# Designed miniproteins, single chains, continued (2): the designs that were tried, part 20

Each design is a single chain, and the fold is of that chain. pLDDT is the mean over its residues in the fold that is shown.

## One batch from the design tools (miniprotein)

Design m4669
Fold by ESMFold2-Fast:
Structure m4669 (fold): chain A 96 residues (1-96)
Amino acid sequence: MSREEQLIERMLALLERISGGKGVLTLADLRELHRLLGRNPSDAMVQMEMKSLDKNGDGVISLEEWREHIERLLREGKMSLESLERMNERIEAALA
């Protein structure tokens, strides 16, 4: 497994923990993710992020949709592997 794939799989495992094992992230799970990352986004920002990621309009984001989003951000240079690693470390520390 590549470093990129290892970091993506680690993030998806952490998102599964945040979701409580549902395999999908709700708006509340997305807010919790930001909180664990030390962020305080407005309700409008979280709702806008949800709408951009929730392509089928079911009100949840699947782990597969999250994988595709992370892969796109890395491909477009909008996220670095170092940034993804730091996010993983922060979430793991906050969940411990």
Scores: mean pLDDT 82

Design m4670
Fold by ESMFold2-Fast:
Structure m4670 (fold): chain A 105 residues (1-105)
Amino acid sequence: LEEKLEVVREALLRVGELGEKAKEVARKNESPEVAAKIEKLIDEALEHIGEAAYLVSRGDLEGAREHLEKAKKLLEEAKKISPSPETQKLLEEAIKVVEEAIKAV
C-alpha cells in the first residue's frame, strides 16, 4: 500500500511539472482559446491524480485506478486538441507517467 501511494504521489509531482511546462508551451504556440482548454484539461487531470493518491491512502485501489484512468483520458484529450508537436510531446510524457501509476496500483 505505502509503495503504491509513493508511486501515485510521484506521478502527481511529475505530471504537475510536465503539465506546467505544457501550459507554458501551449500559451506560446497555440491560440489563446486552445491554450485555455489545454490548461483546464491538465488541471482536471491533476485533480484526479490527487484524488487517486487519497484513495490509495484509504486502501481504495479500485477507486484510485478509476481516477488515474480519468486523468489519462483528460491528458489524451489535451494532446488531441494540441496542434503543436512540442505541446504533444510533453502531454505524451505525462500520459506515460499516468500509465505507469495505473500499472502500479
Scores: mean pLDDT 89

Design m4671
Fold by ESMFold2-Fast:
Structure m4671 (fold): chain A 69 residues (1-69)
Amino acid sequence: SKIEEAAEKAVEKLGITDPVSRRVALHEIKRFLEENKDLSAEELRELLRSRGHSDKVIDAYLEAHEIVK
C-alpha cells in the first residue's frame, strides 16, 4: 500500500536499523500518516514542529505524506 511504502521510506531516511525500533517506528509513522493524510504540507510541518521534531524528522514525514496523497 502507499502508506506502507511511505512509512518504509521515512524509516530508511531516519536511519532506524534495529529490528525492534524499526517495527515500532513503522507502526507509529503509518498511524501518524493515516490520521493526518488530509493535512496540507504546511499544516503537517507546523504540527511536527509543535511536537519538538527536528528538521530531519520533519522532512522525512513530509516526503512520506506526499507519497500517501
Scores: mean pLDDT 83

Design m4672
Fold by ESMFold2-Fast:
Structure m4672 (fold): chain A 100 residues (1-100)
Amino acid sequence: MLSALEQELIEKKNRLIELVKKAVEKGKITEEEKEEIKKLIEEIKKLLKELGKEPSEDEKKGMEVAEAIVNGDVEKVRELMEEAGEQEESIEALIKTAKA
């Protein structure tokens, strides 16, 4: 992972994870955080296309969870977290964040 595009992809993925984690810790997500998350997802998708790569299952699920939280889709958040085998406390925190 030595190209500028691959480095940028790693940085954008890490930023997305950090934003979602902070929103969950707060139990809510702001409009500014929603906009930043949406932008990061679009930038990650664009970088993957430019690299000629398909997202991994983990990358795909991470983006789907972030989109569901941003859209307030609590049913989708629950479905994705249950599929991932996440603990009940983590599922509840993500659902509360999506509802806010």
Scores: mean pLDDT 75

Design m4673
Fold by ESMFold2-Fast:
Structure m4673 (fold): chain A 94 residues (1-94)
Amino acid sequence: SAAAQAAIREAVALLERMIQDGREHPDDPTFGEGTIRALEAAAERLAEVAPEVAALLRQTKDRLQELIANGASMEEHIAVLEETRARLRALLAA
């Protein structure tokens, strides 16, 4: 649907902003917590119109929480975000 495609584009744009922010500010200690909050907020907004998108954003949030718990690098956080962006783009192309 047009609404579902719009939701996918919104989620892709969010992830692109997060990836760019992480690359520009690799030493930002608030990055992980900020991205987790933004992903959960986006998942809540998109849950009704695009439940598959909401599920992907929540899975990404859970992966980022594991990375924070393990003291992972910014590069590892960006890699997870890039994987989710690719999966969302695949949904848009289908």
Scores: mean pLDDT 88

Design m4674
Fold by ESMFold2-Fast:
Structure m4674 (fold): chain A 61 residues (1-61)
Amino acid sequence: PTDDASNNLMRDRVAYIVRSQDQANQLRSQGIRSVVIVDDDQSIQRTTRALTGLGIQVIVI
């Protein structure tokens, strides 16, 4: 069904949330494209909750 097609924003359905650009660079060097840099705990929690609500698996590093 086409109602599930709204999940097209994250093709791998996995998002990595990191606290620094260095951690993001490490993941990118491994071929991981879905990396979000967040320095604030509140923003990490909000982003994690929002992505999980969309059915996206979230890994916080």
Scores: mean pLDDT 72

Design m4675
Fold by ESMFold2-Fast:
Structure m4675 (fold): chain A 57 residues (1-57)
Amino acid sequence: MEEVSIEYTAKEDTTVQQAVDELIEKAKKLGYTDIEDFADPNAKVKKGDTVRIKAKK
C-alpha cells in the first residue's frame, strides 16, 4: 500500500480541527481514503506551525 505524509503550515493562528479538515480535503482529492487522525482536535495551532497526517490508499 502507498503511504504519504501530508503537511499543513498555518498562515494564521487556528485550531487543529481546522488544519485537519484542510488536510483531509487534500487527501481525498489525491485519492487517499485511510487517514490517521490527530490526537486533540481542540488544540491551538499558531502561525508558522506545521500539522502532519499520514494517508494511505
Scores: mean pLDDT 73

Design m4676
Fold by ESMFold2-Fast:
Structure m4676 (fold): chain A 107 residues (1-107)
Amino acid sequence: SLREQVREKLDEFLEKVLEELKKAKSKEEMIDIIDTALTILLGSLSPEEAAKISQELNEKLANAKSKEEMIKAFEETFRRITDLILANATDEQLQQLIDAINNYLKL
């Protein structure tokens, strides 16, 4: 039940982030949107995993030559983070993630 709720909230979260990325007018604006999304997601991972994923995504974003490549890099990273969260996160971390996503969705 809690994991199903997290899956549904993550899907809703991804949809909103992708809509904002599609509306973004610059690479800098896209990076700010992605950084905000990562701050919410990475709170459910260990600091070491969070740092590694953040670094790898930042490298992909720096090398991206189009808006579409940046969106794809984010979607692939989001899927990886989601898999790690659903495999490893505690019930407390899952509830904190639901709360963080609900706060983001109110913006």
Scores: mean pLDDT 88

Design m4677
Fold by ESMFold2-Fast:
Structure m4677 (fold): chain A 119 residues (1-119)
Amino acid sequence: SSLPDSTILELINELIRRAAKILGIDEEELKKEIEEVIVEFSKVFELPEPVQLGDLLLFSDEAKELLQKKYNLNLTDDQLRVYSVYEAIKMVLTRKGLEVPEELDKILEELIKKLNELS
């Protein structure tokens, strides 16, 4: 992608912040649980652990194909970063026995639109 890593990280941080508010979960707690899910996911697909949340690129072609098939979209690497964090949020909710609210999908759509407008 041609976008700066700082721009992608800002969008990811906005996703987490807005998700935490809607879910009534502490933002720092949600960030920690997202990181734990991503580390587990990276180990399952034999991916290197990310250094930063903004480095959440899928390094395995199989993991990239899995997300592209799930969303039925040809996702860019920048879009894959945002969608990977969104999937981690959904996994956190599933582990807590919580439903994914419709508002969370609307936030994702808004942020992906903003990402595409900046590209």
Scores: mean pLDDT 73

Design m4678
Fold by ESMFold2-Fast:
Structure m4678 (fold): chain A 72 residues (1-72)
Amino acid sequence: KRETLLEALDLILAGKYQEAAKLLKNDELTTYLMTLPEERLKLLRELIEQGASAEELKRRLRLTDSIAEFLA
């Protein structure tokens, strides 16, 4: 699940939104990620790579429950 999120973030950063949506299979999550500025997407990716917990991600980035649930 973490690997899928990292791949989806890389696709969104590359502008490949349709591929990211297909990979995530969650329209709400995909739409939310597309609304984030590039700097926040990069920060999210870095934190996940560093092994940050779902609680740390929620606290630092004010993530939605949908993202936290996907990481669990």
Scores: mean pLDDT 74

Design m4679
Fold by ESMFold2-Fast:
Structure m4679 (fold): chain A 100 residues (1-100)
Amino acid sequence: MPSEEEIEAQVEALEAELLALLDSDPDLARRTLQTLVDIMKEDAKKYPELEPLAEEAERLLREFEAAVDAGDRATAKRLIREFARVYLEAQLKLREIKEK
């Protein structure tokens, strides 16, 4: 089981990677976010208490896609940061569930 510090470090690294990908390969950033949403949805099937976080992450992904299509980089960067926050909450919640 990863520690809370390990989860926080992994999510911080993921946020930095997604922000860099937005500048170099926004399609890869979108695919990476979609993969994370899909994983969160699978976890929510096993642990219903994760469902609201999976739904929020999916909404943020759709808003991110719209921002990228509109060329709104400021909104896209804000949405990556919000997504990282939601993903951190989901990973910490999943850790709590698995410790029970």
Scores: mean pLDDT 86

Design m4680
Fold by ESMFold2-Fast:
Structure m4680 (fold): chain A 93 residues (1-93)
Amino acid sequence: SDVLNEFLERISKLPLREKRLLLELLTNPELSNKELGEKLGISASTVSRHKRRLFPIVSDFIQQLKALNLSEEEYEKIVQEIIEYLERLIKEE
C-alpha cells in the first residue's frame, strides 16, 4: 500500500495538463499522440513531451508493482483507484 500511496502523492503534484493526459492514457490506452492531442486541445508533439515527463514516474511505479507479484484482478483494481483519484483531483482544479 506504501507503493500506491507514494505514487498517488507524486501524481497529485503534477500540473493539470499532465494529470489530464495520465487519465486519458489509463482510460483510452489505444489512442495515438494525434488523437490524444485532439481530445486534450494540444499538439501531438506536446503530448509526446508530456509523455516523456510522465514515463519515469509511471515506469518506476510499474516496476514496483511487478515486484509485488500481483494478480490481474489486483492490478486492475489499483488502476481503477488511480483513475478515480485523478478524476477527483481534476474536478477540484
Scores: mean pLDDT 84

Design m4681
Fold by ESMFold2-Fast:
Structure m4681 (fold): chain A 79 residues (1-79)
Amino acid sequence: MDAEDHREVLETLARHADEVLAVASPEVQPYVRELLELVRERYREWEREEDEERRDRLAEEAVREVEERLRRIREELAK
């Protein structure tokens, strides 16, 4: 993936978090808020990175971390 692809994935994950928040129970809402904060923090780190290779790795790591947190949120929502 290039930098644009990684940005699009992060934006897609952020929108997916909004969808989860919309249907989330009160028990799940704190996790979704933490996820949104994480996505914003990782996106800011990505924007500040000047080295394209490091920026690419940061975006990849951010996507993985967000996906893992989304999985946890989905597990809580399913209970």
Scores: mean pLDDT 69

Design m4682
Fold by ESMFold2-Fast:
Structure m4682 (fold): chain A 115 residues (1-115)
Amino acid sequence: MASPEALEALERARKIAESAPDSQTSVAEGTATLDDDGRYVTVRAKVTVIVNGKEVELDLTVRARYDPERLEARAVFQHPETGATLLVDVRLPQPLAPGTTVEATITVKASDKPV
């Protein structure tokens, strides 16, 4: 459900993101599920990102490329409501088996510039 207050916050975040030269980094706990082919993880997290000192709450569901050697996954996407480019980095505590879901540390960087 989108409250009028949430819509106003997103609009202000968009205006702030458009004026900001710098990226902000946020860290959250979430879940990562490895696909059956072992190549990608589906990442789910609720993350509050900071853009020019303002908080924007994001509900993330993204598919990230899995690196089993580094226990990491990475995705880049453009957030349609803010226009920001989001870089999502996932750190896994252990190697994943296909179809396995684990708790993971998710780092999100928001930038008004292309990465």
Scores: mean pLDDT 68

Design m4683
Fold by ESMFold2-Fast:
Structure m4683 (fold): chain A 79 residues (1-79)
Amino acid sequence: SMARRDEEARRAVEIYEKNREKIIEEAIKSLQSSKEQVQANYEKLLERREELLAAARSEAERRLIEAFLELAEEIVKKL
């Protein structure tokens, strides 16, 4: 159901927000040797931003995609 999918999307955003600092710190440590590849992957993700947002089936899913993209940007900027 849409209500269940919306709840799952909201829950994922809450997890990202609650664990934001830890996710960023662990990602930086894990991705330190792969900076160039991570940057290239992020640039490809940005090229597909409008496509990804258009694929969202609800406002909650769109918010989840936006939260993921924001988290990815912060990780890349700190690498």
Scores: mean pLDDT 81

Design m4684
Fold by ESMFold2-Fast:
Structure m4684 (fold): chain A 87 residues (1-87)
Amino acid sequence: MEELKEKAREALEAGRIEEAIRLGAEALAREAVEKFGVDEERARAFFEALARRTLELMARGLPPEVAEQEAIEAMRAAFEALLAEGA
């Protein structure tokens, strides 16, 4: 888990945005599966979408923390649905 998050950070710093999104989403999806019993494929898709939205907002000039919060709020219904389907 930590290794996967570190690889995502390294990819982002190297400008490999798509790889960073994929690795970060995989790490978060695995955590969500372990903690909440959600579907791994749905969790991965959710976190990839969240990461892309956050990066879009950051590209528009929002600070990372604000961009992440706005992305989460915009995707809140999808997040609540993901948690509700947990086994």
Scores: mean pLDDT 74

Design m4685
Fold by ESMFold2-Fast:
Structure m4685 (fold): chain A 74 residues (1-74)
Amino acid sequence: AEARLKEIEKELGRTFKRVRLVTPAGETQVGLVLADDPEEIYVVSEDEAWREADLELAKKALEGGEEFVVEQAP
């Protein structure tokens, strides 16, 4: 999983951080955030058994694909 995150970072030229997010529905979820743009938060499924499709989805999320309006957990 960690190696896959670094792959995404290299592909996009940006760094991800794992954060605890609160969705608009009030659910707590783990997601990824851009280290250089922490205000732009995207919820992306993450698991130790990363699938290449999930990695592509994470990449697309930052490029303007799949995204959710969320609030950072304190």
Scores: mean pLDDT 51

Design m4686
Fold by ESMFold2-Fast:
Structure m4686 (fold): chain A 95 residues (1-95)
Amino acid sequence: VDERELESEVLEALGLAQIAIAKLLLSRGDLEGAVEAVELALRVAEELLRLGDYEGAIRVAELALEQARELAERGEKRAEEVIRRAEELIERARE
C-alpha cells in the first residue's frame, strides 16, 4: 500500500467515527453537535473523492446523508445544505 491508500483508510475510519458521534449526539437531543459531526463526515467524504477513493467517499456520504435527513426532519436548517452536498458528491463519485 502506498501513502495515499493508507491516508484513504484513515479518512474512511474518521468519517465513520463522525457518523457514530452524530448518532450519539442526536440520541441525546444535541442537534447542533450532531449536524457539526455530519458536516465533518461530509468533508471527509469530499477528501476521499479527491484522493480517488470513490467507494469510500460514497459510503461515508450515504451515511452522512441518512443522518442529515433525520436532522432536517427535526428542524435543523443547516442539515438541508449537507443533504444537497452529499447527494451531489454521491452522483459525482458514481460517474
Scores: mean pLDDT 85

Design m4687
Fold by ESMFold2-Fast:
Structure m4687 (fold): chain A 76 residues (1-76)
Amino acid sequence: SEEEKARKYIEEAEKLIEDGTNLKQAVELIREAFKHATTPELRRRVLEVSLKLTEKINELRKKYGKNMSIEELDKL
């Protein structure tokens, strides 16, 4: 189902964000999750995981450089 696809993409993105790796892939997974998020609850979860990604990027930029791109952070 579309809902199951959205859940899978959200879960995969959350794992990458927690690990702090492949953050560019996490961005793509969030975009895919949103396309399949057909309910308000799933759309809310996509927004929540997007905020977690932003927080992780900000954390890494604080440690390694405030102007680093996602691609640069993924190569550390």
Scores: mean pLDDT 87

Design m4688
Fold by ESMFold2-Fast:
Structure m4688 (fold): chain A 91 residues (1-91)
Amino acid sequence: KKITTLDEEEKELIRKALEKEGIKDEKVFELVVEHIEEVGPFPSEKDIEELKKRLEKEGIKISKETIKNVFETFRELLIEHTLGLMKEAID
């Protein structure tokens, strides 16, 4: 069912991606984390639609565009975090 498990640092990157879109709802955060653990950081159009439907079942109305922006920002933050760790490790 789950293809990966996110650590606390990776979960913080998801929280920052959601905050960039103005989303501070803890339920949205939990559902996005679970979805990324199931599909990974490179979701297909179908995966994005499934997350949107999951949010709608919880009474949360978020556009596909906003969901795409959250995933894009999460990927950017994940790359920056990884590069930062590599730079610190070689000091």
Scores: mean pLDDT 77

Design m4689
Fold by ESMFold2-Fast:
Structure m4689 (fold): chain A 84 residues (1-84)
Amino acid sequence: VDLKRMKEVFDKMKEEVTELANYALTNIKDPVKATAAALQVVATALDAAIEVARNPELDEEEVVKKAIEESKKFVEEVIKEEEE
């Protein structure tokens, strides 16, 4: 496990993860769902950082991009479900 690589990957995601978590907290109407979605965004980012630390052959930028995209999709799906 490469802890330095994990930290570097997490630091790169930190700003966008924080913005997305705040977006969830602001735009999801149910405060319980908003909190759960924000926590899920953080958990997804942590999982991506751990995966990169365990597999040094993975493209960091690709893993980060996929984690952020998955998190964005999840938050948007929660918002959409509140409209139904």
Scores: mean pLDDT 79

Design m4690
Fold by ESMFold2-Fast:
Structure m4690 (fold): chain A 75 residues (1-75)
Amino acid sequence: GVVLPYRAVLEATTPEGVTFTIEGVVVEVRDGVYLLEGVNALNEPFTGEVDENGRGRGTIGGTETELRLLSLEEL
């Protein structure tokens, strides 16, 4: 498929309940699920998935997180 040039801003929640903001790029859309890649402020890899309701899961620097989509901007 065509790579969609979307920038995503997400709220990530750790298992300890700490929340922070992270940015990613949509690298694939499959059946209403947005696949995301990026890096955090420490250049650690971020990968994640969010559905059409803006909810999902990801891994940031080896830590599993819950994701909530805050914005999706076409580039």
Scores: mean pLDDT 78

Design m4691
Fold by ESMFold2-Fast:
Structure m4691 (fold): chain A 92 residues (1-92)
Amino acid sequence: SELEKALEKIKPRLEAAGIKVNSLEDVKTLPLPERVAVFLLILKELGKTNPSLAELGRIAEAVGLPRNYLLLYASTEEFVRGQVLAAKLLQL
């Protein structure tokens, strides 16, 4: 799938930060900030600057987040921590 291919592209950055995953199912077992970071990195790899709500929901479900996660939780501490982690991973 395109999501598994996007995950393969970001795996080296995840491994450099000590996050070991082989598939999207492994991502679902990660702590919430790490799942948010993977969600954001996959969005970037797919080149989605203006993703639809349906695309956001599909990617969210694939990493173990609720489809409406961005609508309900974008201002939470866990989401902010995930954004910070994603930014750090992009520098690796």
Scores: mean pLDDT 77

Design m4692
Fold by ESMFold2-Fast:
Structure m4692 (fold): chain A 68 residues (1-68)
Amino acid sequence: MSDDEIVAQMQREIVELLREAHKRGVPLEKLEELYGRFVQYHDDYQQGKISLEEFRKKIEEIRKELEK
């Protein structure tokens, strides 16, 4: 799987987790904050400021926050 395919898959997973968190009644403000962090990390990765491994770790932190 290419790095682009991995990143696209992680984006789809985060979007689905955000939808499920919204259905559970997680405040919209928190969901917007978490998605904003995802967008920032994705931009950093696209600019080469962070590695794929660092991006994965940051995305895993967002996943854990969404699963609370």
Scores: mean pLDDT 81

Design m4693
Fold by ESMFold2-Fast:
Structure m4693 (fold): chain A 76 residues (1-76)
Amino acid sequence: SEEEKKKEQLEIFNEYGKLIEERVKSILEGNWEEGEKYRKKAEEVKKKLFEIGSDEMKKKAEEMDKEAEELEKKLK
């Protein structure tokens, strides 16, 4: 039960992180259309993360999202 919840939290957090990595890669490559696709996918995963994730995971997710948005603003 608690172990299964922690496993699910980690899985969704890792999925979110991979989507942010793909978004950042797309931004760095100047592929704005691909970056927007990953932003939308990350937003969907973030909703689930905010329902089941730990406070620490939520805080890290917000920071990653903010950093990606600032990077896009600087390069676009």
Scores: mean pLDDT 86

Design m4694
Fold by ESMFold2-Fast:
Structure m4694 (fold): chain A 108 residues (1-108)
Amino acid sequence: SEDLELLEKAKEYVLKAMDEIGASPLERMLVNLAFERLKEEIEKGKEIKPVTDEELAAMSPRLREIYEKAVELIEKETDSPEEKERLKNYVRRILVEADRLLRELFAS
């Protein structure tokens, strides 16, 4: 599946971004959990919807920093405009899901 290949490639960009900015073990765990959940949804034939500007704006500052670095790496390393857009969409969804998991962990 092309969607699974792009999701895995997007995860690699998130991991590279986390390596560059120094992510915690908790941040890495949340990203891996988010990736596994999204992978399962794609394997079940569910469509991964684009992240809204509202969802992106609500993201925690630290995950936003990881997002911005991952986008920078995609812009430098990917030549195809279409592939860039698709990779950025998967990066956004991974990090939005990671943020949801973080909020669930710290629910007051």
Scores: mean pLDDT 83

Design m4695
Fold by ESMFold2-Fast:
Structure m4695 (fold): chain A 89 residues (1-89)
Amino acid sequence: MSPVQKRLLSLFDVDGDGKVDEEDLAKVRKMVTGGDGIELTPEDPLFQLFDVDRDGKVDEEDFAKIVEFMESENPSQELLEYFSKLLGV
């Protein structure tokens, strides 16, 4: 696993069990949106981290792409560079 994948896993593994499941993703989404609304702007680095498809929204499709990236043995070079830049790794 790359350092970028480990960093993302650490951010999404909210309960510290070493796994990212739907419950962890729901907790992360709630933190990013501040509950019922989006508090972060599209230019915020944290918002950009979760807005993988750059449509100006953080939704289930973005989280699915992040999980797929973390679980991949051969992640996309483009996504590795994208997350590396945003995470400072």
Scores: mean pLDDT 67

Design m4696
Fold by ESMFold2-Fast:
Structure m4696 (fold): chain A 96 residues (1-96)
Amino acid sequence: VVEEIEKVLDETLKKVREIALKNSTPEQAEELIRRLEQAKEDIVSAARAAKDHPLTAAFLAAYVLQQVIRHAEELGLPKEVIDLLRETQRKVIELL
């Protein structure tokens, strides 16, 4: 489960970086990537700890990824990035 979550988030990070660099300033792209990398660390840590509390990890994943989505929307990033982040949130929650 943890390895699958890491793979999904790493694929999303690669795609988000590519699209953000084309559609935002370098500073905005870097801030978005930093937030998504932090979300990945929080989710992976929670998933590893969640042997007895899987719902807590799922709610954390939903919350931290929703913050990343909101930040991307505030930056005015294209629908492609927003849709990718929402699909990533769905996939990660389904794996938890």
Scores: mean pLDDT 78

Design m4697
Fold by ESMFold2-Fast:
Structure m4697 (fold): chain A 70 residues (1-70)
Amino acid sequence: SLEQARQKFELGNVAQQQGDLEGAAHYYTEALVLAQELGDEDLVNQIIEQGKKLKPSSKPPSALTLPPAP
């Protein structure tokens, strides 16, 4: 349902804020699949835009493989 897609999107946003990039990517992917099945192009576009923020922009995110701060 649309609510499930939105819930997954919110979980992805929370994971991203906590530095859990793999968790965020997982939730965004699930939200994207659900939004596409529902034909909600607005939600699809929102998920894609938020997902772009997960990608590193030319600098490695961890120089010493340190986990992100809690």
Scores: mean pLDDT 72

Design m4698
Fold by ESMFold2-Fast:
Structure m4698 (fold): chain A 67 residues (1-67)
Amino acid sequence: MEEFKKGLEYIVEAIRLILQNKPIDEVKELLLKAAKYLGVSDDFINKIKEAKTKEELLEIIRELLRL
C-alpha cells in the first residue's frame, strides 16, 4: 500500500513537470521511480527509458494508470 502511494506521488510530480515544460530527462527520472514502486514490467521500464517526447511520456502515464 505505501509503495503504491509513493508510485502515484511520483506520477503526479511527473505530470506537474510536463505541464511546467521541464526537461524530458527529469520527467523520465520520476517515472522510473514510479515504475519501481508500482512493480511494472521491464518492458514498461524500457518504454520510459526509450521515450523521446512529452507525448510518449503522457501515453506511458496513461498506460500506468490504466486509462
Scores: mean pLDDT 80

Design m4699
Fold by ESMFold2-Fast:
Structure m4699 (fold): chain A 88 residues (1-88)
Amino acid sequence: MTKKEKIANLAVAAQVYIVGLVVEGKISLETGQKLSRLVIEAATAAENGDLETAKKLLDEGIQLARDSGNEEAAKILEGFRKKVEELA
């Protein structure tokens, strides 16, 4: 897989997990939508080689998840961030 394909697959996986948390009632629809937007924006930045912006957007998502009491969502985004850093 190319780095771009790998990043796209990570973004899809993160979004599937976020949707799962919303469906299970573990996070609100509003929080899930905000987190999904940050994941999409971070993936787009990473695919364009802007890994610093991607990491900042994921850090914003992690903080939003924690501030909303959603530790499971925060851990998913931390995993995504770590994989983006490994692709640098």
Scores: mean pLDDT 81

Design m4700
Fold by ESMFold2-Fast:
Structure m4700 (fold): chain A 62 residues (1-62)
Amino acid sequence: GDESIDKFLDALKEKVPNLSDTQLDEIKSLLESGDYVGAVDLLKSLGLTDDDIMDLVEKALS
């Protein structure tokens, strides 16, 4: 599987524990399709900052 995407989603769940499985699935689909702009826009709509998103990316790549 996409280990980095799974790590990203796990870190996102920890940061925003009230996210629904549907919202996580939407983000996963965008990341798996390479729609990074769409994924970032969705994350920002959920109240995440650019710094928050960068921290999640760094955790996913660790």
Scores: mean pLDDT 81

Design m4701
Fold by ESMFold2-Fast:
Structure m4701 (fold): chain A 83 residues (1-83)
Amino acid sequence: SGTEQLLEALEARLAALEAQARQILATSTDPRARALAEEALRVLDELRGLLDYVSQNDVADGPAVLERLEELLARAEALLAAA
């Protein structure tokens, strides 16, 4: 149950960051901000693939994999904060 709650929280954070990046691309004319949002979406696409893999395998309980998911989220958050 704890692992499921963490994965649900990660999915919610991922969805929020994707929405934020898409909002920047819909509203900004700044090439730098757009480039950062596009890079963030690429990082988030990679994160989604890893999250899907983890949800399909017993790897979800692996501390190293959860740490990597958090690192990718932090990178996407930093890119969007800089945009």
Scores: mean pLDDT 81

Design m4702
Fold by ESMFold2-Fast:
Structure m4702 (fold): chain A 66 residues (1-66)
Amino acid sequence: MNETVQRVKRVVTERYGIEGLSEEEAKGVAGMGMGEEPSPAGARVMERGGLTRADATEITREALSL
């Protein structure tokens, strides 16, 4: 779990230029990418970055593949 959160933060920063994600925000994005119900923290990151659920899925896939 902690490793996946760190990788999600790295992917989001490097590919989308979004910095300063909290652990809860990174977990929210990962959960949305895995088809979970949107968390408030995840939804705020997505809105801030202009990201779609498809983007969340790609972020999570990359984080799990790396």
Scores: mean pLDDT 76

